# Ledger of designs, part 67: designed miniproteins, single chains, continued (4)

Each design is a single chain, and the fold is of that chain. pLDDT is the mean over its residues in the fold that is shown.

## One batch from the design tools (miniprotein)

Design m14321
Fold by ESMFold2-Fast:
Structure m14321 (fold): chain A 97 residues (1-97)
Amino acid sequence: AREVANLPPEERKKAYEEKKKELYRETLGLMKTFGIPEEELKEFAKIYGLDLSKIKPLTLSREEQGAVLASVLVLAEREKNEKAKRIVLKLYDKLAS
C-alpha cells in the first residue's frame, strides 16, 4: 500500500524504505518455506541488510506469493542486483512447480 503520499518527504522516504524491507523479509520467509539453500538465503539477507535468524518460514496464498515475487523481481531489476534476481528466480521456479 502506498498510503504515505501526504506525509512529509523525510517520513515518506522512511515509509517506502520500510515497505521495501517488509517485502524482502516476506521473500526470505517464502524462500525458507520452499527450501531455498541456506547459502542463498544468507546471500539474499546480506544484500538487503536483513537478519536471517529472525526470519520465520512464511506461508501465503498462491495469489499473495505471486504479488510478493513480482514486486521483488521489479525491485531487483531496478537495483541491478543480479545475485538477488537469480535467487528470486529460483524461488519463482519452485512456486511454479
Scores: mean pLDDT 74

Design m14322
Fold by ESMFold2-Fast:
Structure m14322 (fold): chain A 79 residues (1-79)
Amino acid sequence: GAVDGLQQGLKAGKAGDYEKGLDYLQQASLEAKTPKQQLAAGSGAGMAGISLGVGKLTGDKEFAAEGVARAAENALKMI
C-alpha cells in the first residue's frame, strides 16, 4: 500500500539507494487510495525526483539520497 511504499522509500534513501527510493515513492503514489495519501505520495515522489536530478547533475550522491529520504519522511508526516 501507499504507506508501505513510503516507508520502503525512506529506508532506501537512508541506505543511499536513491533510485530504488524514488521507485518506491512512485509506486506509493500509484497505490494511494485517499486524497491525502495521493497528495503525500505524489509530492514525495516529485520532491525525490528533483533531488535525484540535482544529485546526478552535480555528482552529489549523498545529496540525492538525503533528498529522497527527506521527501519520504515528509510524505509520511502528511498522512
Scores: mean pLDDT 85

Design m14323
Fold by ESMFold2-Fast:
Structure m14323 (fold): chain A 85 residues (1-85)
Amino acid sequence: EEKKKLIEEAIRLLKEALKLIEDEYLKENLENIIETLKELKTNPTDDIQLEIVIDALQNLLKVLPEKAIPLVEEAIRLLQKAKSL
């Protein structure tokens, strides 16, 4: 349950970050990550898939607008905590 709640909160933060992104390709990339996390929320024992999502978000941070960065950094922190459970 705790792991699911962390993933759900990360999804919420990433949806807020989406509202701050104007670049269409960055939006599509982040939307795909959000959909993967929604699927993972229904099966939160897939730590390998969690790690893949974390890596994708860390790479995305390098190209995001400054106002979106704190939301995505917090989402990464929550997902890292979820993986540790």
Scores: mean pLDDT 84

Design m14324
Fold by ESMFold2-Fast:
Structure m14324 (fold): chain A 79 residues (1-79)
Amino acid sequence: SPIEQTEELIEEFRQGKLTPEELVERILEIIEQLIKQKDLKTATLVATKLSKALVENLSKEEVEKLARELEARIQELLA
């Protein structure tokens, strides 16, 4: 399940096994596959779970930087 994969990646990030950048990259791969399948509802839920994990674990400055990168890459996937 894409949701279960997302939750496992977030847990690995919380345990320090993934950097914030690695977490974003791996979850974007899940989002890309969901967009190709036209499952925008699950893609949005996955993106929301990622955003929550970043906000809960990082500084405001780190969140702002990653949010800009995430927005740009999702827009490229939708183009």
Scores: mean pLDDT 86

Design m14325
Fold by ESMFold2-Fast:
Structure m14325 (fold): chain A 71 residues (1-71)
Amino acid sequence: LTNEEAKEVLTKLKKETKDEKVKEMIDFALKLLDEGKSVEDTLQEVTAYALEKGIEEAAKVVADAIVKATL
């Protein structure tokens, strides 16, 4: 999955979700991808950020969307 493809997946997910924490994780992931981080590094940083904030469920939604797009 390219950074552009990952951004498209996350942009679509952001329009479909009403969960504020999921939107926060999507925005963080989009920022990392815009900074040139790989999809793998982005998922690791999103997971670490979510663990620090106590919102691991939101990070799982983001990770699941990206994984489904690679299958």
Scores: mean pLDDT 82

Design m14326
Fold by ESMFold2-Fast:
Structure m14326 (fold): chain A 85 residues (1-85)
Amino acid sequence: AAAGEAAIAALERAIEAVRARDVAGALKHLDEAQRSLVRLVLAGHTAQAQAAGRLVGRAAEAVKNRDFAGAIRLLEEARRVVEGV
């Protein structure tokens, strides 16, 4: 689904920003991922979208706390959830 592909792309950009230790860039791409996940809810993938959304929220908090390793782990898990749609 186009919404799932958009969410995966945003998550991959967020992971790249986290690896670069770019807090502002990571948070921007996490916001993009959250918007794409709303489209997954509208497409009927509510459980996967909610699970990925919670992981993205936790990753944003990890980024704000400069826990880049924790953020990467959470975002890779969120990407796997979306890929399972």
Scores: mean pLDDT 86

Design m14327
Fold by ESMFold2-Fast:
Structure m14327 (fold): chain A 68 residues (1-68)
Amino acid sequence: AIEDLERQYRELLEQAQRLAREATSLEKMGEEKGPEFLEKAEEKRRQADEYLSQADALAKQAAALKAS
């Protein structure tokens, strides 16, 4: 159902946004406290990008169903 796709889309966006906020915090720590925090931030950014990619796929699927 479209509602299931929209729910999954929102969940993926929430995960991506959480990871992006964590990455931003770690990037600020890296500026002050060292490169290990920048490495952790990069890992969080990569995970966020994966969730965003999945969300985009679901959004396109939902749009295709609505355009029927």
Scores: mean pLDDT 83

Design m14328
Fold by ESMFold2-Fast:
Structure m14328 (fold): chain A 84 residues (1-84)
Amino acid sequence: DRELAIRAEAELALAIMAAHLGDVEAAIKAAEKALELAEKVKDPELRKRLAEELRATAEVLESTGDPRLKEMAKRLREKAEELE
């Protein structure tokens, strides 16, 4: 679970960086990988930490104003609710 959580957090960091650079496709790809990895994490403390990171990432993606990133932000928030 630690490796899955670390990889998910790394992908969320990449999504944030890509969003700041205006690379919408890279941001979506990284966020989708983070969602796949987060879903596989079973440890309750790691799930809680990932939920917080997913919400923080969603705020960044939504702040860009891009409609595709806004839709991805919604998916990240939904996964965060599932993990808690």
Scores: mean pLDDT 86

Design m14329
Fold by ESMFold2-Fast:
Order: C-alpha cells, then structure tokens, then sequence
Structure m14329 (fold): chain A 58 residues (1-58)
C-alpha cells in the first residue's frame, strides 16, 4: 500500500507539470475515494501539488 501511494504521488506530480486540469481531476477522484491525504503524505512534492490545486479553488 505505501509503495502504491508513493507511485500515485509521483504520477500526480508529473501530471501536474504536464496538465493542471488533468491533475485537478485526478486529485478530485482521490479525494472522493478518501486516499488523497495518503497520496499527499507520500512525498513533499505530492503535498505541494495537492496544496496548490486546493489553493486554486479557494
């Protein structure tokens, strides 16, 4: 499970660099599934991306 969240976090970071819209969509899906916090906790880079996506909605 931990390795899966790290891979998901890395994927989200790469996706954010390529497309903010796609990253926001994936993050929203993870939030609905209750796993977004686990993905964000997997790395400082993933946490930063999640924080930036949330700030854009505020």
Amino acid sequence: MEKAYQSAGDFLVELYRASREAAARVAAEAERSGVLKKIADASPEAQRVVDELRAERA
Scores: mean pLDDT 76

Design m14330
Fold by ESMFold2-Fast:
Structure m14330 (fold): chain A 73 residues (1-73)
Amino acid sequence: FEATVTGDNGDVKVGRGETGTLAAGEAARKMLATGAKGAKVEVSGGDEPSSRLGAAAAQAGLRSAGMEATGVA
């Protein structure tokens, strides 16, 4: 799985992992370190259900940290 998180500040962070959740979590963690106020999470590779779960988990995590975030798989 590969996840791409695009911040409203123009930063792009990529995460990779054996599950959509692991990939999205890595990308989201990197994006939180940039100080972006909003982000879009995109997860690809593997099966669609795992990609959707990863995107949803990363969206929820970023929103919990105070960012406006959307997830797509």
Scores: mean pLDDT 76

Design m14331
Fold by ESMFold2-Fast:
Structure m14331 (fold): chain A 58 residues (1-58)
Amino acid sequence: GMEEALRVALELGGAAAASAAWEGIRTGDREAAIKGLQQAYEKGADAEAAKKALEVLE
């Protein structure tokens, strides 16, 4: 779930991806967290971390 996505993002050093996953945990808004992860992936700063976090949420 979202906690696993956060762990993966942190392990890969993706600060934006980790922040998006953490906000999902904090607010319970899975859809907003997924959108944040998609934005991190599209902007390329955390592309690998964001992609792997999104894969965990499948």
Scores: mean pLDDT 79

Design m14332
Fold by ESMFold2-Fast:
Structure m14332 (fold): chain A 80 residues (1-80)
Amino acid sequence: DIVEAAAEGIREAALELGLSEEQAEELAKRFVELAKETGSVGEAMRRVGELAIEEYGLSEEQAERILRAGEKAGVRAALA
């Protein structure tokens, strides 16, 4: 599942940036929920990036790293 693979990429990158396991899991879960709600992975990515900055205090650069990790994981799953 492309959405689940992208969510796992988001979770792993968030952990690497110093978020707790609980915070990283919550971001990944919100991404999946937003993707289902909006019907758009791109829109879900934007909203997750905003949440990472607003609720978890990440910089724009850190949020971009999380989104890039999710995108790469999603693309890899799509090619498998």
Scores: mean pLDDT 83

Design m14333
Fold by ESMFold2-Fast:
Structure m14333 (fold): chain A 96 residues (1-96)
Amino acid sequence: MAEEIRKAVLEAAKIQGPENVRAALKMASLSLPLEVRERFNKLINEAGDDPEKLAEAVASLPVEDARRLLGTAANLIERTPGDSKEAAEILRKAAE
């Protein structure tokens, strides 16, 4: 499960760019419980635009929180102008 989450974030970052995936993940963190959100935002800031570190940050969350985050991030990416549907679908599948 954690490995599937890592692969999804890495692939989405490859398609959409790590900076755009990071922005979506940070916005999606608002859907997390406050205590989990604080820890996650520290990891995201630490990761910067490094796709491996972004993937690790998401995979380090409890599975339920990681899935909620990826589902929300997929919705945010899908609403981005341009062809973002592929990256959104990859994240949404990992959220299941």
Scores: mean pLDDT 80

Design m14334
Fold by ESMFold2-Fast:
Structure m14334 (fold): chain A 77 residues (1-77)
Amino acid sequence: MMSVKEQVIKKLKELGERTNMPEEELKEMIELIEQLSEEDQEVALFALDRLSTLPAEAARNGLENLKRELKALIEEK
C-alpha cells in the first residue's frame, strides 16, 4: 500500500500540474515534505486534500501558503 509520504507527494504533483506550478517550486515542496515527521505529513495530506477541491487560483495561493508554513516548521525546529 502507498505510504502517507507517497500519497502526499502524489497529491502535490497533481495539484502542481493543475495550478501550473513551476517544476523548481514543486521540487522544493517535495524536498520539504520529505523532511517532515510522519505526523506532519498526515497534516500536509489533509491540507492538500482540501486544496484539491478549490479552483486553480485559490489552490495555487493555498500551495504558496502551505510552502511557507512547511519552511517555518523545518527551520524553527
Scores: mean pLDDT 80

Design m14335
Fold by ESMFold2-Fast:
Structure m14335 (fold): chain A 82 residues (1-82)
Amino acid sequence: SVEEYKKEIEKLFKDALEKIDNATSMEEINQIREEYEKKVAEILKKALDDPEMTEEERQSLFDLVTKYELEINKKVEEKKKA
């Protein structure tokens, strides 16, 4: 269960990074970021509603999301400088 949520989030994260790399405007980057955040929020809601998830598994999922958000922020900052 937690592994499936992590795989979904990792796929979204990798897709978002690729799209940001290929984006040619800040408007495109903002749209990519908003779509990523929306999709991640949907997965987190499913994980919160999942009775098979332990508190430790939920925490590990939130930690992963935080890590990926920091990486996306770094990528966006790099693009803003261009």
Scores: mean pLDDT 85

Design m14336
Fold by ESMFold2-Fast:
Structure m14336 (fold): chain A 65 residues (1-65)
Amino acid sequence: MEELYEKLKEKYKGKLSEEKFEELFERAVADARAFLEAFGIEPTEERLIPLVETFFEIEVKAELA
């Protein structure tokens, strides 16, 4: 998870404020966990990582629209 956090933070450096990045990342993590739990799937790190990246990208696009 830390590698994804650093990757996304660097990717959006200067495009999002630190506070907005943290807000959107925390939301993406919460949404990814809720998604897996809704389908009865254990929210392991390996399952969360690709889902967090997907939700974060969607949220960033919505924020910048």
Scores: mean pLDDT 83

Design m14337
Fold by ESMFold2-Fast:
Structure m14337 (fold): chain A 67 residues (1-67)
Amino acid sequence: TKDLQDYLQKMVDQGLLSEQGAQDSLKDPKKSAEQFEETLRLAEEIGVPQDSIDQLRDMAKKLKKAS
């Protein structure tokens, strides 16, 4: 979906994901959701600000619904 494409593009722009990784995630949305959940877990572990965590959590919920 467009939301998934927008999210993956944002991750590529931030250097957190390769362009090929984004394309692979679009091919398999379920795998993308799993990768995003792992990213969220790591972000919480390293103390990323709460506002950023909340945004990532909202995107994770949207990805799960798209999968």
Scores: mean pLDDT 69

Design m14338
Fold by ESMFold2-Fast:
Structure m14338 (fold): chain A 106 residues (1-106)
Amino acid sequence: MIEKLEKKIKELEKKLAEDPNNKEALLELAVAYTALAAAYLLQGDKEKAIEYANKAIEYANKALSLGDPRARTVLLTAQAVKYAAEGDLEKAEELARQAEEELAAL
C-alpha cells in the first residue's frame, strides 16, 4: 500500500508544482497523505504517522481555503489519525465522528 501511495503523491505534487491552486490536486494530496499516515500508524511508526498527518492537514487546509467543501472531511480524518498516533484516542474518535457527519452532509 505505502509504495502505491508514495507514487501517487509524487504525481500529484508534480501537478501542484504546475498549478499551486489546483483544488483537485490539493484534495487528492490531502487524501493520499492521510492514507499514508494511517498506514504508518498501523505499522507502529508513530513519528512518520504524525509527519504525514501534518502534511495532509496542510493540503486539506489549503483546499478548504480555496473553497473545496470536501476538504473539511479530509481535514477531520487527518487530525483524527494524528491524535491517534499521539495516543489521544478519545479526541481521535471525536474527530472521526465529526468527519462522518461532514461526509453525510456532502
Scores: mean pLDDT 85

Design m14339
Fold by ESMFold2-Fast:
Structure m14339 (fold): chain A 71 residues (1-71)
Amino acid sequence: MEIEKIKEEGEKKAEEYLELGENAPLPENLDSPEIQALRAKGLTGAQIVLYYKKKAEEILEEMKKKIKEIE
């Protein structure tokens, strides 16, 4: 039960981050320091997608670590 919930949450969050990047320019209603920093750097939508892809990978790695600790 817990492991399945961790997988579902991790996968859902990863997909959401990828979708946010692909919908660049990102909605200004997202109150995120990372988004503000990326905009300040003048990053393109493609660069923001890559940033969120990296974040999605980090989420998946954390998910795997939690599963390993439970198992």
Scores: mean pLDDT 67

Design m14340
Fold by ESMFold2-Fast:
Structure m14340 (fold): chain A 75 residues (1-75)
Amino acid sequence: SILDRVRAALTEAGFSPEVQELVLAALEEALARGERDPGVIAQRVLERLLAAGVPADEALRAAQIVEAVVLAAAR
């Protein structure tokens, strides 16, 4: 699944379990709402991480990984 692919990519990039849970929750919520655009989904992930106090540079890197995986999964 796309969630499994994002989890694997975040693990490889060295993100903490706590950040991974926030990303996967935001991604699952976006998909459940019918969002399909990789950039929109990545923006929702970024907003969730920033609201949770994740540092901006780390939040942006996580959002970029989500965007890349979602884009690849659409092919």
Scores: mean pLDDT 87

Design m14341
Fold by ESMFold2-Fast:
Structure m14341 (fold): chain A 74 residues (1-74)
Amino acid sequence: ARAELERLIERIREAVENDDVEGAEELLLEMARHAAEHRVPLEETQAFFARVQGILDENPEFREKLLALSEERA
């Protein structure tokens, strides 16, 4: 379970590097679904999302595009 979340974080990093906003959104949804399906502890899930937030903080324009897409799909 944790190994899959680590892999998803690396894929999110690649999506950010490639300016793949849609791909990053799908990977974030997959990460959330995977954490829920495998009953990952809340503290650990929050830590993984905090790591993703760190990646996005280095790419503020991409973060803005991703947040807009997430709001539209929520």
Scores: mean pLDDT 76

Design m14342
Fold by ESMFold2-Fast:
Structure m14342 (fold): chain A 64 residues (1-64)
Amino acid sequence: SNRTELLKLASAIARKAIETADSELLDKAVEYVRALQEHYDDEEKAKELLEEAKKEFPELAKEV
């Protein structure tokens, strides 16, 4: 599902942030997870958020 794919991408972003000590990148991962939590029943919103995350982190999106 779009939600599962975004959670995988957010996890990849968070791992990269931890490895590079990048607090701003970690905040981005948390923002995507929080947005999914706020829209837990909204599959269209999950799809929209996934497309935004893929545009923002295209290299990490290839790893998922």
Scores: mean pLDDT 82

Design m14343
Fold by ESMFold2-Fast:
Structure m14343 (fold): chain A 75 residues (1-75)
Amino acid sequence: DEAERAAELAARYAEKAAREGGGAGSSAITGVHEAGLALPTEEQRRGALEGARELGAKPRVSPEEAARIAREKAL
């Protein structure tokens, strides 16, 4: 389904960004686009991928486990 595919894509993009350096280079390009007010696609892509991943990850983890992790993360 879309949620599963989006989650996989998000993971792949995250891995690619990390491998390709995902640092100064990516930041510079994104910064230029941000100032240009022309390409919110990259930001939207990242946001959408994050949302989709959260949806996909949620059904995988049991509500009991999710509560435990959430509590630990909060602290």
Scores: mean pLDDT 51

Design m14344
Fold by ESMFold2-Fast:
Structure m14344 (fold): chain A 71 residues (1-71)
Amino acid sequence: MPLAVVRVKASSPEAAKKAGEALSKVPGVLGVTVDESRKTVYAVVEASAAEAAVETAKKTPGVTEVEVRPL
């Protein structure tokens, strides 16, 4: 599949912002949306970049869940 969505849940709004910043630096990430009120980050990524995006999110302090959904 050409694109995927990476959904990240964080324990705090600050952790969600940090996860969003980290994801925006990954090559192949096309867009990042941070919802501080829901402590959730969505990243649209190229399928080839999905693994790197997931690993980057998992390494971010305060990240509790990471899910990938193909587009």
Scores: mean pLDDT 81

Design m14345
Fold by ESMFold2-Fast:
Structure m14345 (fold): chain A 74 residues (1-74)
Amino acid sequence: SEARREMERLLVEASQRIQEALDAGDFEKAKEIVDELGKKMRELAEKYNLSDDEKEWLERVVKTLKRYIDEKIK
């Protein structure tokens, strides 16, 4: 679906930016990027009237990225 493609595009772009921030040692920027990703994905969920399953998937993806960043800070 168009919604899925847009979400995947946002995820890929955010993942690249997060990795760039982590490589630069900018952990604050990496966290900022994942928070912005979460906001944009929730906006898409509202725009496309996504199912509860799709919304849960988005929240799990965002939580996984936050966990990944936290692991790098340790």
Scores: mean pLDDT 81

Design m14346
Fold by ESMFold2-Fast:
Structure m14346 (fold): chain A 82 residues (1-82)
Amino acid sequence: SDAARQAMIAAFAAQLSTVTSVAQFRAMVRQWVDWMIANRASRQTFDDFMGIAARKAVDLGIPVSDLIQFFRDARDRYDRGS
């Protein structure tokens, strides 16, 4: 349901708010991509989460260009696992 999707996104956003380093950020995003695959999260939930993750990366001072390959790999992993 939309309510369940929104709750999941809110939980991911809350956890991301605790991340203070690039290494923690990368590990957190990878862990949650794996969690989304295991829990059969929708493509919409995945795309929304990637948007939130990208904003957090900018907040941490990480250039979006440096993360293009990382986010492409994350999407490829999700697509193969779903």
Scores: mean pLDDT 81

Design m14347
Fold by ESMFold2-Fast:
Parts: sequence; C-alpha cells; structure tokens
Structure m14347 (fold): chain A 71 residues (1-71)
Amino acid sequence: SIGERAREILERAVRERRHATDTGVELLLAGVPVEVVQEVGRVLNELSDSEGIVTEEAARAAERVIEERGV
C-alpha cells in the first residue's frame, strides 16, 4: 500500500539522515496525495533537527499524519 511505502521512506530517512525536503518529494513520488505531503512537509520541517535532517520524532509524527488522512 502507499502507507506502507511511506513508512519505509520515513524509516529510511531517519536511518540515512536524509533532509526533510527530499523526504517530502520522495513521499509525493510514492503516491502520497499532494495535500497530505504538504501537511507532512510542515511537520517534518518543524520536528527535524536544526539542519533539516529527519529525526525519529519527525518521522513518527509524519507517519501519524499519513495514517490520520487515510493513506
């Protein structure tokens, strides 16, 4: 499912220390709706570290947004 791919993308972003912006683009390309990606992007940017690298906390918050939106 798209939700399963999104979870894998977010887990990989934390593991590989990927930037929030690149992660948002990857979620969009995986089929997450643009409105959901916009909300997730805001959450990732707020909860990522000072350099914009996705943290475990940011990824978990983003995953919950995706689940809440029914993706």
Scores: mean pLDDT 87

Design m14348
Fold by ESMFold2-Fast:
Structure m14348 (fold): chain A 99 residues (1-99)
Amino acid sequence: APLDRAQLEEALRGAVDAITAEAGRLLAAGASPEDVLALAERKWTVFGNDLLARTPAELQAYARELLERAGAEVRAAVARLAGLSPEEVRALVAAAGAR
C-alpha cells in the first residue's frame, strides 16, 4: 500500500529504533563490532529499498531525504556502540531498556 508522510516518518523512526536496539543487543552479547556494523548496514539497505518501493511518486524525494538523514543517524549510533567495550554496551542497553 502507498505510504503517506506520517506513515513514512513512523516507519523510519521504527526502523532506526529497531536496528539500533538489535545492534546494542548483539554487541552486549559479545558479537563482533565489524559483523554488527555490516548487519546494520544490510538491514538499513533492505528497509530503505522496501520503503521506496511502497512510497508514492509525489513523496519519493521526501522519502529519500528522510532515509539519508535517518541512515546517517543509525550509522552514527551503531558506530558509537561498536566503539565501546561489551561491558559499556551492556550498561547502555540496560539503561535504555533495550534488550
Scores: mean pLDDT 83

Design m14349
Fold by ESMFold2-Fast:
Structure m14349 (fold): chain A 70 residues (1-70)
Amino acid sequence: MEEELRKEFERYKRVAEEMIDLYDVQQAKEFIDKVYELMLKKADEAGLDDIKEEIQTFYEELKSKLEERE
């Protein structure tokens, strides 16, 4: 379970970076928000607080990058 969530998180990081580069800010925000909520729920249900913190930190970094593009 932890390995699966880590793999999903690494994939999410890659896809999120591609979304920021290739899509409009609004489309990227919608995608990032949706996946963030899903990933947090999975981490919370699995009791993986460390991964949850990493997900939250990465999401904040992505939001900052999107704000810079506006």
Scores: mean pLDDT 77

Design m14350
Fold by ESMFold2-Fast:
Structure m14350 (fold): chain A 85 residues (1-85)
Amino acid sequence: MLSYEEAKEKIEEIVEEGLKGADLDELKKRVREIADQMSEEVLEKILGDTVYKSTLAFLEGNGEKFRIYNMIAKVLQDILEERRA
């Protein structure tokens, strides 16, 4: 199971790959694989961080960074919903 620090690092690696033009569907798959290794508590923290960073990117006018963080946040939200069902 991933610590918060390990999970944060892996998510930021995915963001950097997305900013370099990696395929979004492949990135979604990798986010899901990483999230499956998170506890619910870690997942909630990473989701909060990702939503915050998405909002900052939007306010900065960085549409590419916004799209990547928003995509990650949606995947994490879906997994959290699945675990609570």
Scores: mean pLDDT 86

Design m14351
Fold by ESMFold2-Fast:
Structure m14351 (fold): chain A 61 residues (1-61)
Amino acid sequence: MTEAEKRIREALKEALQKIDPSLTKEQVESLSFEELLIRYFQKVSGLTEEQAKKIVEKLKK
């Protein structure tokens, strides 16, 4: 994982905890970078898991 990915991952963890306070710190820490992005798009944009996965796949290109 690059330093940029680490910084983005930390920012996503903080954002997810603020958006969904029911998520425990342990649950957020256990998520991969991809899983953090998928859940973030689901919570912020109201996307389904499948829709969020497609967006994350496009970002990997």
Scores: mean pLDDT 75

Design m14352
Fold by ESMFold2-Fast:
Structure m14352 (fold): chain A 92 residues (1-92)
Amino acid sequence: EAEKLLNSASEEEIAEGRARLKASAEELKAAMPEHVSFEERVFDSVEELEKYIEKKREEGEAVAVVELRIEDGKVVAKMVVLKPEAVKAMEA
């Protein structure tokens, strides 16, 4: 069912969603700079990136990938990390 939802979203809708997410993250960082961080990390594989995101989620943090590229066989991900306080602010 999640795969159907992803397949039904147009490339434009996905791009707009990412742009809105980045804009919201920038706004939230301005309001709560200690609870929102932008990180760039290099991973050996997409699996390692997914494990990193899952670990952060288990710690109550939210991670959104705003940019992803493959460089020299490595996965380079630019991410926004929301601390639990910022996650609660988004849900309120």
Scores: mean pLDDT 70

Design m14353
Fold by ESMFold2-Fast:
Structure m14353 (fold): chain A 74 residues (1-74)
Amino acid sequence: MSLEELLEKAREAAEKYGMSEEQIERLLELIRKAHEAGYSVDEIEDIALGLLTAYLRSEEAFEKRYEEIEKKIE
């Protein structure tokens, strides 16, 4: 899977789950940052799925997961 395909799939899933445009943009930005940091596409796909799954549980879970990943790729 290419980065472009992953970004497209992530946007589609986030839209289906009712994420706001701001939340979707944050998700896509984090995916791009992880790729720039040297994470593989497979690792980034797992990150994206984890964030989407966290959002389905609660917004608090999404925010915590987001912060953990952002600090790790910084």
Scores: mean pLDDT 82

Design m14354
Fold by ESMFold2-Fast:
Structure m14354 (fold): chain A 70 residues (1-70)
Amino acid sequence: SLEDMFQEINELAQEALEKATTDKKEAEELWKRYETLYAEALKVANEEEQEFLKDFAKKAKLGLEATLAF
């Protein structure tokens, strides 16, 4: 379900951030999985769910980019 996809999206983004300082390769792989699942979620999400996902993605991307710029 979209709810299950959203939970997985959140977990993948958080894991990527956590790994970014210890294993950049693993963090990049986790982020790719996040991006793939996020894209799939957007395809099945309604308008309200898409707005919620987009807000989450904006914040997650900024966080990861800041962390990986080390």
Scores: mean pLDDT 81

Design m14355
Fold by ESMFold2-Fast:
Structure m14355 (fold): chain A 106 residues (1-106)
Amino acid sequence: SPERLILNYALKKVKEGKLDEARRLLYGFAQELALPPEQRDNRFIGPILLATATEDEELRESFLDLAAKYVPPVSKEEALRAIEFLKQVLPSKYLPILDELEKALR
């Protein structure tokens, strides 16, 4: 699941103190879901799809890091708005990890 992979990696980055990378992952993910298909490019979602296809953990993390690097710097406020949007559009099974991310980024 691309959703689970992105959210798990964002939480890992938060726990490692890499808040900038976590904010970029969450914001990039929210933007891809908010944009209509004709306005999407593959610079964020492309690496995410490669990460989901890979069973090698180091290669998976390198693709997730590449996706985050594509996203410009994201403020705390922008990241919290992205989490709020994700809570509205993602299935309820993702609410626990989104709540944990929100608390960690406040």
Scores: mean pLDDT 86

Design m14356
Fold by ESMFold2-Fast:
Structure m14356 (fold): chain A 55 residues (1-55)
Amino acid sequence: TTLSEEERRAAVDLAGAYAATNGGPSGIEAGEKLVEADPERFGAEARRQLALGRS
């Protein structure tokens, strides 16, 4: 599944926060690695958050 630039940024932010709360590295680089490993998991959540923000 291809993420838009906005969806990818939101997914990276969510993944970075997930890494931080699980005692791993935090920030953009950690988020990008997690999104590359599981783009649909974080991409789907990012889409939900963006849809809610527009409602």
Scores: mean pLDDT 72

